Designed miniproteins, single chains, continued (3). Designs and how they scored, part 97

Each design is a single chain, and the fold is of that chain. pLDDT is the mean over its residues in the fold that is shown.

## One batch from the design tools (miniprotein)

Design m11571
Fold by ESMFold2-Fast:
Structure m11571 (fold): chain A 110 residues (1-110)
Amino acid sequence: MKDTTALTYLMAAQISISQGKYEQALQAANQALKLKGEDDPQALILKGQAYLGLGKYEKAVEYYEKALSIAPESWQAWENLGRAYEKLGDYERAREYFRRSRELRQKIQS
């Protein structure tokens, strides 16, 4: 039951992000974390994406780094971390993280 409800909140967060409703996305991601525990990588990525949309780039980095500490082979987290560093103007670090994301995606396809 908790897993099904948490999935509903994760889906709501993703839809809210796609619609530019970043504050609603944060609320949904926080509800998913409350149900799954504070260390759900997918909820942490969605929370980071919501902060990125709000222009809170340093907070976005924090949540993506937390997600990567739990799931270091998440190509999605590496890609989003790269986007956050582009917004911070750190293009060299962004390039490194985009490379890591591509390498992990290739590994999955093999």
Scores: mean pLDDT 85

Design m11572
Fold by ESMFold2-Fast:
Structure m11572 (fold): chain A 60 residues (1-60)
Amino acid sequence: SPERRAQLRADIDRLEKLAKEKGVYEEVKPHIDAARAALDAGDFETAERHLMKAALIIGS
């Protein structure tokens, strides 16, 4: 849905910013890149899985 796509895009942007602020951007970048690629392909489940992995790295 357009709403879900917009929310996932916003979540990607937030996690990227947070990773840079926390100094873990290089560890998180592959998951951010994969989430964007999945979102562009319409694969919301794969995008969400990569965002979850990014969040776990940021949270450690």
Scores: mean pLDDT 88

Design m11573
Fold by ESMFold2-Fast:
Structure m11573 (fold): chain A 83 residues (1-83)
Amino acid sequence: SKAELLELLEQALVIVDPRLKKVIKSVEEAEKDPETRFLAETFREDTKFSNEQLLDQLEHLLDLTTDPEKQAQLRALIEQARA
């Protein structure tokens, strides 16, 4: 489901940058800041992003990641998203 894809994308972003955890956990707080508003738009329950677009974001994060441990974690999330 889209909600499951959003949860997986949240986990992927936190793997890449743990500092994002606080911003993502508060969609309402993210909406108030213009710099983080795109995260609020992505992580709303009614998000306009398609499942394919969300999966593409997960794959893009994997391509940008050079840490082998983080790459393994991201691949596991992508496989879960495709299931």
Scores: mean pLDDT 69

Design m11574
Fold by ESMFold2-Fast:
Structure m11574 (fold): chain A 117 residues (1-117)
Amino acid sequence: MVTLTESGGGTFKEGGSVTLSAKITGPLPPVVVGWWMQKEGEEKKHVASIDTLTGDTSYAPEVEGRFTISYDKEKQTLYLKMSDLKKEDTATYFAEAVTLDPTGSVTFGEGVKVTVV
């Protein structure tokens, strides 16, 4: 079973920056890692992903150019650097890991709350 231990949430100023992190542990390495966000009363939405085999990244249009995803394979730690924070970035952020056991198995972390004031 994959475990994601997230950190870096809190209250931040508009125009500021924050880096979220998630330590990923489990018997199989992830093939895709990413971040999703959920606003109160809304569905969970994709923010950013990285293919751990190719290094290819994908971003939601609203965050492209402001947010940067990275994954440190040696430390098994996923990061999301959130820059030029907007009040609309206020959400709970969930780390995601996709493994091949079973094929397409998806695990989310518990979530970290980010509030932009």
Scores: mean pLDDT 84

Design m11576
Fold by ESMFold2-Fast:
Structure m11576 (fold): chain A 72 residues (1-72)
Amino acid sequence: DEKKKKEEVEKALEEARKKIEEAPGSVKLEVFLEETARLLKLAKELGADVNEVVDKLMEEFEKLMKEGYAEK
């Protein structure tokens, strides 16, 4: 059931967002990269739409870039 797979991935994404938000600034990018790898692996293993996961991860990356964590 694609809907269940999408909901499981979305739940994992929300958990990743919390981990990134709670992480100290010095490790936020590292936590983001670790959670990105986990989410992409999960999406592939579940057969979920990887493009939707990538799109949502890009939203989180945009937030990090606005805060300057990626290039500072």
Scores: mean pLDDT 74

Design m11577
Fold by ESMFold2-Fast:
Structure m11577 (fold): chain A 57 residues (1-57)
Amino acid sequence: NAREKALQYAVKAARAIMDGNEEEADKYLEKALQYASPELRAGIEAALATVRADVAA
């Protein structure tokens, strides 16, 4: 339940990063972290950092 919401918002954050929409990315990331367990939060942050690095490369 909460995990699905966290992952859904994380995917939306990743799409916003790819679109260059940092404002939306930050909003969706905050919502993703709100629904995530501490362990899942680390995974989401690592995944989005990888997306940002890939877009910047």
Scores: mean pLDDT 81

Design m11578
Fold by ESMFold2-Fast:
Structure m11578 (fold): chain A 83 residues (1-83)
Amino acid sequence: MQERLDVETELALAEMEVAILERMMEKGYPFTEEDLKFLEKVKKRVEEILARARELGDDQTAAWAEDILERVKKLIEKAKEKL
């Protein structure tokens, strides 16, 4: 239980970070190379969370992590188009 709560908490924080950047991009805020680097760090962190959730057999958290990972990948592609 504690280990699952830790993974879920880390994923919730990653989702917040992605949501903030998605909102900034939608509102037309300028996107920078530093933002791209940050997104790539978030992507790596979510990939590690996904691997951990799969090891724990937590299918729901794994599915949530896969959704966040897809959102991060799409945001990175949009960011690269602006650079």
Scores: mean pLDDT 81

Design m11579
Fold by ESMFold2-Fast:
Structure m11579 (fold): chain A 74 residues (1-74)
Amino acid sequence: AAPPSQELIDAVYAKAGDEVIQALRDHADDPEKGRAEALRIAKQAAIELGHPDDAMSIAGEVVRRAEEEVRRAR
């Protein structure tokens, strides 16, 4: 399958981006745990928006964007 559309990524990020960023920040001392929690939150948001088949791919892109945002804010 092609990568998820930017529109889908933007929609999931608008819904769950703050929670994803918070999960990464709350686990800054354990980045693997923070990333796992962030992926879980983003997947759930993608499923709730009607995209269960693409949830993993969308979650990965949402978390990548959130990780970059957290890195730039340090």
Scores: mean pLDDT 82

Design m11580
Fold by ESMFold2-Fast:
Structure m11580 (fold): chain A 65 residues (1-65)
Amino acid sequence: MTIVKTAEASNLEEAKKLADEFEKELREQGYEVVHKGVFKTRVDAPGAEERYIAVAVAKNEGEGF
């Protein structure tokens, strides 16, 4: 079983915090975190704000990919 958690954030620091909280939550639930990251959404439109996405991916302990 694979679990993916994502959330949008308005700034990089908030996105990093969300990714760290996802990792902590998944580890506390007994999942193995295999990826944690933050990426910036590029919006090239006038008036568009920068968006950041926090991501954490986990699997059950002992499962292979």
Scores: mean pLDDT 75

Design m11582
Fold by ESMFold2-Fast:
Structure m11582 (fold): chain A 61 residues (1-61)
Amino acid sequence: PLSEEAERLLRELGEKASGEKAEYLDKAGAALSNGDFALARKYLEKAGLSEEEIERLIELA
């Protein structure tokens, strides 16, 4: 389960993304919900997020 803050941030990022990046954000969200932070980090990197954005999402999850 994600925190409300993490869900909100992922939604905002998803609204700005399209195509392959949006798919990676969806997969990252699923990984975060399952507590798989290693997989989530991989997908967030593929989505083009900065290290700062990745750490913020993991911290909020």
Scores: mean pLDDT 80

Design m11583
Fold by ESMFold2-Fast:
Structure m11583 (fold): chain A 74 residues (1-74)
Amino acid sequence: MLHLIMAEYSRQEAEKEKDDYVKGQLLEDAGDAYAEAGNYEEAAKLYREAAKMFEKAGDTESAKKALEKAEEVE
């Protein structure tokens, strides 16, 4: 269950992070970990949240990639 432990860690670090870009990266990492664990519903949710953080940071490219990952796990 290493993937679930890493997912929860990345999600908690994201909540403490003030930088929207870094928060997006941590949420995307959490999404990747949930997807690897087979929890595609939570992975998709985290990827969409990561995309919102990347949009706030002005990184449209990273936001688009996060949304594509969400669609891939649906």
Scores: mean pLDDT 77

Design m11584
Fold by ESMFold2-Fast:
Structure m11584 (fold): chain A 85 residues (1-85)
Amino acid sequence: LLDKVLELLVEGFAEMAEGKEEEVRALLEKAIEAIKAGDFETAEKYLAEAQKLVDENLDKMDQKKVEEVREKYSPEIKKLIEQLE
């Protein structure tokens, strides 16, 4: 279940970085691999780069697109979290 939650989080963040989806996805996947390996220093660097790309795009994003991403991923993430209870 954790791997599925991480996958949905990666896709959600990637969609919020319109025009940079593949770059953000690759950075988040590398960060997750680093976390799984216990390399938190490397994970922090990749997460910071991914967050910078998302932040640079947030002010330019259509509010409707942000809502579409939230609607698409939030229900599935909630369902997976409920299964972990």
Scores: mean pLDDT 66

Design m11585
Fold by ESMFold2-Fast:
Structure m11585 (fold): chain A 65 residues (1-65)
Amino acid sequence: ADAAALAAAGGAAGMAGDAAGTREVSEQAIKHGDSTAALAAANGAREAGDAEGERAGVEGFLKAQ
């Protein structure tokens, strides 16, 4: 029900270079089985140049599947 909100939060955290926020969104995406939110967090981190955040988001995406 909150997939769009999680995706928006993940993207925003990633774009801001907030690795901790990106990880938190990935954990919520795993909990809800929402791979889209985790992928959005990874893409945002990549655009921000945050390799750790990108890795955390990708890991969340894989675990949510």
Scores: mean pLDDT 70

Design m11586
Fold by ESMFold2-Fast:
Structure m11586 (fold): chain A 56 residues (1-56)
Amino acid sequence: RRELAERLREEARESERRSEELLELGRKESVEFEAAGNILRVGSEVNRELARRLEE
């Protein structure tokens, strides 16, 4: 369970970084990138919550 929680946290960090890049690109290029960034942001939050529950 700890290894899975660590992987979920790592995936959350990756998704947060990509979300920030997509949101910045959305601001400059297209609303579609903004939507994609928001989706990754929500996914990151879900992964963090799942990791928290696995460690309890």
Scores: mean pLDDT 76

Design m11587
Fold by ESMFold2-Fast:
Structure m11587 (fold): chain A 69 residues (1-69)
Amino acid sequence: EEVELANLFTAAGILYVGAELLGDRETAERVRKLIQEGIEAYEKGDLEKARQLFEEAVDLASAAIDAAT
């Protein structure tokens, strides 16, 4: 579970950088907010919410990168 959360967090971070490099600042900012909310959920011990937020960040960033490429 922690390994899965760490992998999702890492993927979200990489994809966030990808969205920023493509110049989609609006999507990058939304992804960043989801990552921050996920970190807050993790710090509160809500691992399920943290996972959902990181998954949402990955999905959003992936869709933006696919649309831009």
Scores: mean pLDDT 77

Design m11588
Fold by ESMFold2-Fast:
Structure m11588 (fold): chain A 55 residues (1-55)
Amino acid sequence: SMEVEELAKELGLSVSSVEGALAAIASGDPVLIGNVRAELGEEATERLRELLEKL
């Protein structure tokens, strides 16, 4: 989707990395979400969460 591609460019990530992070957040698993937050930071994680709500 265009939104995933745009966020990937903003974060300096691949589309596949964004899709993986979105899947982790969508799982609701606090360990997986914690891993995303640790790797990408809190701001990027919140942007991914907001994108997930729009998809």
Scores: mean pLDDT 81

Design m11589
Fold by ESMFold2-Fast:
Structure m11589 (fold): chain A 74 residues (1-74)
Amino acid sequence: SKADKFRAIMQRTVLEAQEEAEAAGFSPEQIDVIIRDLAARLQALFDAEGDTLSEEEFRAKAQEIRDEVMAKHS
């Protein structure tokens, strides 16, 4: 389903952000804050626009959110 595809995009986005933060040498406490913020923003995007966005549009917006969260916490 579309919801399953969007859930997979959200899960992959969070996993990749965690791996990036770990590789950058962030502490476990910093990683927890980053991942919680990212997950909350991705869930808000899904709740607001999950029925209207295409898979490609959702992936693009998820990446934008990830970039913003990483910049905020760096």
Scores: mean pLDDT 89

Design m11590
Fold by ESMFold2-Fast:
Structure m11590 (fold): chain A 87 residues (1-87)
Amino acid sequence: DKKEREELIKKAEEELKKIEENKEELKKEIEEELRKLGFKEEEIKEVLEAVELLLEGLKLKIKAEREGKVTPELEELKKKVAEYARK
């Protein structure tokens, strides 16, 4: 159903916009919590990089769904995420 697809895309766009508007605050909260749990600064940096990649991937995926096409940037990001997960 086209209406269901449009509602899902709109909801995803609204959620992403809210995350992007609060991105620096969210990153600071993640950093503080990981530090409290005894993670090293190098480990915290790696987690924050993974969060950035996931947010970028989500943004590109939502854009591709809206436009009805997959962009080269989204495919390249998927490859980078897969490589990071395999390390």
Scores: mean pLDDT 73

Design m11591
Fold by ESMFold2-Fast:
Structure m11591 (fold): chain A 55 residues (1-55)
Amino acid sequence: SLDELLEELVKLSEEQGIKVDYEKSKKQANALASQSPEALAFLEALARQEIAELK
């Protein structure tokens, strides 16, 4: 789910010393995801890409 991807992204960002406001990110992501199923899929793809880049 998007929330799981965001939690993983926050964990990886913190491991790299990057500060992430999880509550803000989750709120913004949920607002965008609520626009359409396509927006949700796009956000999940972006989160996976960011996770890959942090590795």
Scores: mean pLDDT 76

Design m11592
Fold by ESMFold2-Fast:
Structure m11592 (fold): chain A 97 residues (1-97)
Amino acid sequence: LLDQLPDHFKAAILAKEAKDEAGLKAAIKLALAFLYIALAKSYKELGKEKKAEEFLELAKRYVEEAKELLKETKNEEVKKLLEEAIKELEERIKELE
């Protein structure tokens, strides 16, 4: 059932259960990055290139903040899910550049 959720949502649930505050914060940052990637794509489709670039920069910032929090993440399963989520989001950011 958890397999149907995005990796950052699964990481948030497991971090909460493990009481891993850094992991939970990292998962939230990746959820924000995902939202800003979606906004960047949507605004690019609308022909609003400058606005799309602004949202893409916000997505990059949240991914970098999540990477910093990953260093403090204690639970190995949460860490693995966060690493996979970061990889996927970085690939999506690159596709929009």
Scores: mean pLDDT 84

Design m11593
Fold by ESMFold2-Fast:
Structure m11593 (fold): chain A 101 residues (1-101)
Amino acid sequence: SLADEYIEKGREALRAGNYDEAIEYFEKAVELSGGKNAEAYTLLGAAYLMRGDYEKAVEAFEKAVEIDPNNPAAWQLLGLAYEKLGDTERAQEAFAKAASL
């Protein structure tokens, strides 16, 4: 799909360290999916995390685990984003979810 094409372009940008470009591609993938693509939200969160936008990373990862609660990678990244914000309790809860899957 066109959303999958934007996800692939975003992954290329993310690997190259072009976080702003990656964010634009993943935002477009989210838009094209009607906000229902857990992978696009996980990758959007990862790009925000790499850019140091920890609050936006949390928002994206929360959407990812709302859509697909059985993805351990998304829970692990959510935990890391909470740790970056100093929210150790929510980080521990997210890491426990990842470990249980």
Scores: mean pLDDT 91

Design m11594
Fold by ESMFold2-Fast:
Formats: sequence, C-alpha cells, structure tokens
Structure m11594 (fold): chain A 85 residues (1-85)
Amino acid sequence: SAEENLKKGKEAFEKGDYDTAIEYYRKAIQESKTHKERVEALLNLAEAYAKKGYKVDAISVLQFYLNLIPDDEELKKKIEELKKA
C-alpha cells in the first residue's frame, strides 16, 4: 500500500539510506489513492533527493505534479525552499 511504502521510505531515510528511501517513496506515489497521500510521498521524495544533492531532480518531480494540481501550496512552498538551498 501507499501507507506501507511511505513507512518503509521513512525508515530508510532515518537510517541515511536515501537510495532505498527514494525507491519506496516512488512506490508510495504510484500506489497513492488520495491527494493527501501523494503530496506527503512527494514531499518526502523531494527531501531524499535533496539529501543526495539531486536538487534539480527534487524540483522537477514537484514541478511535474504541480502542473497536474497547480494550487497545491505545500508543493509550491517546497519548490521555493529547494530553489533557495
């Protein structure tokens, strides 16, 4: 489930295993049935990419989904935070 993949991603992230976290967060996005689940997984995915120095990838993923849901304030905020870092 999206929830279980999000949990596994967070566990990997806590251990500093950002590659495994990215894999699980991508699975969480694919399995997400609600906007809330998808946004949470996207924000966590972007943070994992940023931790690896993949800032462009982090911004690109969030920007792609923002094009589908252009009024999502959490995605807009995270994109601006990543641009400043």
Scores: mean pLDDT 82

Design m11595
Fold by ESMFold2-Fast:
Structure m11595 (fold): chain A 56 residues (1-56)
Amino acid sequence: GAAELAAQLLEKYAGADAAAVRAALRAGHSPREIGERFGLPESVVANAIRAGELLA
């Protein structure tokens, strides 16, 4: 589910990359663009956003 995918994203980006992903989201980058930049499936980024994990 969304929470599981969000947990996987946060686990993968728990270090310095987590801050960069959040900054990109706040700058208005799309889930697809973030996925391409950080090597993630767009669906993983979108599910993390939906679950609120990257916006908190």
Scores: mean pLDDT 64

Design m11596
Fold by ESMFold2-Fast:
Structure m11596 (fold): chain A 100 residues (1-100)
Amino acid sequence: MQEEIDADIAEAIAIMSVAVTALAVRKNLGQKAADAVRELGPEIAEFARELAREHGVEYASKLATRIANELYEIAKKYGNDVEGIKKAGRELIEQARAEA
């Protein structure tokens, strides 16, 4: 179905956006923070698939990219607090889900 193709595209964009953010975090903030951001990738990708099925690929892609960008600010705030990054990242996903 068209919805599954849109979901696959949104997942790919989410994975790419999180990967780019994780590389920027590694360069500027360090490997531990980058690893925490990368660990959130699958959860954001799954959320992007859900959004694409309900709201279409453009909406899902924009929101997934926004979440990935906000993960950089979270990593900057928490630094080496890996659990803090993961918690804040998951809270961001849940807030976005409630507003979708």
Scores: mean pLDDT 87

Design m11597
Fold by ESMFold2-Fast:
Structure m11597 (fold): chain A 62 residues (1-62)
Amino acid sequence: MEEELLRQQRRREEARESVRGWQETAGLSPEEMRARYEELLREGRLSPEEHEALLAVIDELE
């Protein structure tokens, strides 16, 4: 139970760093970031859980 909560917190922190990197270095909008992460999910480069965490972070920016 605790290990799952820590895993979720780590995943969210990693997602925040990823989104910040795209925002600061590439200047992507929230819509453009969603499109990029959707493509990565389609290519199998993201798990559904990682994609969900990334979308949640992008939603926090709105």
Scores: mean pLDDT 76

Design m11598
Fold by ESMFold2-Fast:
Structure m11598 (fold): chain A 69 residues (1-69)
Amino acid sequence: EEELVERAVERIRTLAEQLKAAGYSKEDIREAVDFALRHFIAQHPDLSPEAVERLRAEADRIVEELEKS
């Protein structure tokens, strides 16, 4: 599941970076990331609680890093 989590984080980061480069607002990027994260978690019900918490923390971190720059 570590590989699955790392892949999901990589995809979320790429999505956020591409949306920022395309001129989307912070609000739109946050909404898109939240939407993608919810769908991913719903599709992988066998993920451990720790993996789910890590995914949410990493997604929040990615959005925050984009906001600070």
Scores: mean pLDDT 78

Design m11599
Fold by ESMFold2-Fast:
Structure m11599 (fold): chain A 59 residues (1-59)
Amino acid sequence: QQQQILATADTLEEVAENARRLGEALKAIPENKDLGDIVEKGAEESRARAEQLRAQAAA
């Protein structure tokens, strides 16, 4: 149902934004750069998934 899909996409966007900020904070400490890169990659994947869900709900 479209409302459920949109709610899930919104949640994934919030998670992705929080993960991006966490990744930036981790990368501020040189020892955590690799971990920060992994977290940022996860954020991009979550955002792409949210975008797919919104496109699916709009069709």
Scores: mean pLDDT 81

Design m11601
Fold by ESMFold2-Fast:
Parts: C-alpha cells; sequence; structure tokens
Structure m11601 (fold): chain A 95 residues (1-95)
C-alpha cells in the first residue's frame, strides 16, 4: 500500500464517520476527495467503494438522481457489489 492509497482510505473512513453522525455534506466532501485520489491511483476497488458511499450520502439527502448516478458508476467497476445494486434499486423506487 502506498502513502497515497492509505490517504485515500483515510478519506473514505472520515467520510463514513461523518455519514454515521448525519453530517452528509462533510461525508460527500471526503468521499469526493477519496474518489479523486483513487482514480489517480487506478485503485478500482477503492474507487467503487467510495462511489457507493457517495451515492449513499446523496440518498440520505433525498438527492436520488445523484445517488443513482454514483451507484451506476460503482457497479460498472464492481458488478458484484450487492449493496450498491440494492441501494440503486431503492433510489430508483424513490423517483
Amino acid sequence: MSKEELEAEILLALGRMHYSVGDYDSAIKYFKESIELAEKLGNKKLLADSLTNLGDAYFKQGKYKEAIEYYQKSLKLDPNNKLAAENLRKAQEKL
């Protein structure tokens, strides 16, 4: 693991912590920073995980179109992500 990969994982963890306390704006900020770094690193798993978490934060804010976009991006990278697939379905049902 590179220092940059560790930084991206820390950003993802910070986003998850903010998400768990209902601070979705801060969660979105950290998830976007994790996504940018994961893309630079070519780490597809970290990118898929960060995209799923970003979708979850938008879902909690009632931004279902944005949530769908990020779940779809995650599933293109990791088609077997059952959580992203289930949350995509739930977001589509809200439209």
Scores: mean pLDDT 89

Design m11602
Fold by ESMFold2-Fast:
Structure m11602 (fold): chain A 60 residues (1-60)
Amino acid sequence: FFNPDELSFLESVVVRQAEDAKKQGDDELAQQIYDRTLKQLRERFPDDPKAQKLIEEIEK
């Protein structure tokens, strides 16, 4: 139904990049990365339970 490598990339790389930006004090960049990731997860994986779990974790 979807490419599992792409979801894995969002989980491992994009979230890590957001955390790295936050650690560097760039909260705006971290928020932009989170917002972009949330939008992609909702649009591309709307019925995927793993994507829903990621959305919940990012929104907290």
Scores: mean pLDDT 70

Design m11603
Fold by ESMFold2-Fast:
Parts: sequence; structure tokens; C-alpha cells
Structure m11603 (fold): chain A 89 residues (1-89)
Amino acid sequence: EAEKKFEEGKKYFEEGDLEKAKKYYEEAIEILEKRGKKEDKLKLAEAYFNLGKVYEKMGDLEKAKEYREKALEIEIEIGLELIEKGIER
């Protein structure tokens, strides 16, 4: 379900329907956060990043920054895990 919501958000963003893109990315984020799965972290970061792009195109630069920062926090967390895994191998 989260993946489907994410794909719908991406589709509407590409079509320029920013309100629908926002809605579907927000729904995807809600599902991914509720699950709390480590495997979903990359998709959650992508959803936050894309929601930030939606807000930027809507002219809401404050919310765009907020969501970009959320995506960056998750990306840093993923990057640290990949570095640890790389050292082990």
C-alpha cells in the first residue's frame, strides 16, 4: 500500500498536480512511519524528499526545508549503516 501511494504521488508530481502529489506522499509517509520497519527507511527518505519538492513548487519554502531536512536525517542514518556494513566486509 505505501509503495502504491508513493507511486501515485510521483505520478501526480510529474503531471503537475501538486495537491494530489502532496496527499499521496503524505499518505505513504504515514503508512511507512506506522510500520517502523528498517527496510522502509530508504522509501521513507524518498517520500520526505519528494514531499519537500512538492512544497517547494507550491512556494512553501519553509515546509520544503523541513521535509528536506527529514529526508537528510534518514539518509545519513542509512549511510552510517552502509559504512558499518562495508567495514565488516
Scores: mean pLDDT 79

Design m11604
Fold by ESMFold2-Fast:
Structure m11604 (fold): chain A 57 residues (1-57)
Amino acid sequence: EINEILKRLSDEYNSLEKPSEEAKKLIAEAVKAITAGNIEEAKRLAEEALKKIKEEK
C-alpha cells in the first residue's frame, strides 16, 4: 500500500518540469516519517504531496 503511493508520487514528481518548494517539502517530510517508522503519517504526507503536484500540473 505505501509502496503503491510512493510509486505514484515518484512517477508524478518525475513528470513535472519544475516542482514547487511545497511539493519538495512534503516529499521530504514523507521520507522522514518512513524512516521514523510512522507509516500512517508517511501515507498522509505522500497523499498531500501528490495532491499538491496535481494542482501544479
Scores: mean pLDDT 74

Design m11605
Fold by ESMFold2-Fast:
Structure m11605 (fold): chain A 96 residues (1-96)
Amino acid sequence: MTLPLSREEAVRLAEGAIESLEKALDYYKNKGDKSKAARYITAAGIQATALELMDPRLRPVAELIKKAIEAIMDGNFEEAEKYLEQARAEVERLRA
């Protein structure tokens, strides 16, 4: 449906989205800065939507990021961390 991304490009884009949400979680959970957390959550959500549209291989990563966002919004930080770990595992599968 879109031009195929190289494996390296797909991995870098997925990593960027995960890093945005990891920063959101840190600001929300550890620093109590909901304003900065909201900016990173918004960035991660936009990135996840873009990943899903650009390459079907990135759909599992995008879905896990969306689930992590929902968990953060519900205050379930442990579940959010679990989804981020699963997203990292999907990125490692893209490298293989």
Scores: mean pLDDT 81

Design m11606
Fold by ESMFold2-Fast:
Structure m11606 (fold): chain A 70 residues (1-70)
Amino acid sequence: SARKRQLVVQAVGEVLRAIGHLLDGDTAGAQESIERLRELARELRELGLDEEAEEIERLVEKLEAKVEEL
């Protein structure tokens, strides 16, 4: 499905952006990418892609923990 591919590609991009922001100490940039990941996880669940959504949600939790360490 084209929509699934689009959402997964966007999620990968947002994870990489969040990691980049965290490495630079940019908590605001990391938080923006985390919010986009939450939106993408919701859209994946709406499509019935619960496993992919759960993977993104777990990454969000790990990224949020890293933001708190900064």
Scores: mean pLDDT 86

Design m11607
Fold by ESMFold2-Fast:
Structure m11607 (fold): chain A 84 residues (1-84)
Amino acid sequence: SSEEIRELIERAKELIEEAKKLLEEYKKNPEDKELKLEAEITLGVAALTLAVALVLAKKEKDEESVKEAEELLEEIERLEKELK
């Protein structure tokens, strides 16, 4: 359903924002491996959430949600690269 897809995408956006905050804190404290791990886990959960949203959006032929989910997955890849 469009509502379910929207809820998954919004949840992924919230997780991405949480991960950004963790990443900024990790940049201030690069010795804090727990902050790095928390950011990695948060991004992983966001990616899985978007993978489900993408499958549902493709099944429903919701091209707008497909595009949004793919763009958010690209943002996650960029943030993961910053953690390396």
Scores: mean pLDDT 89

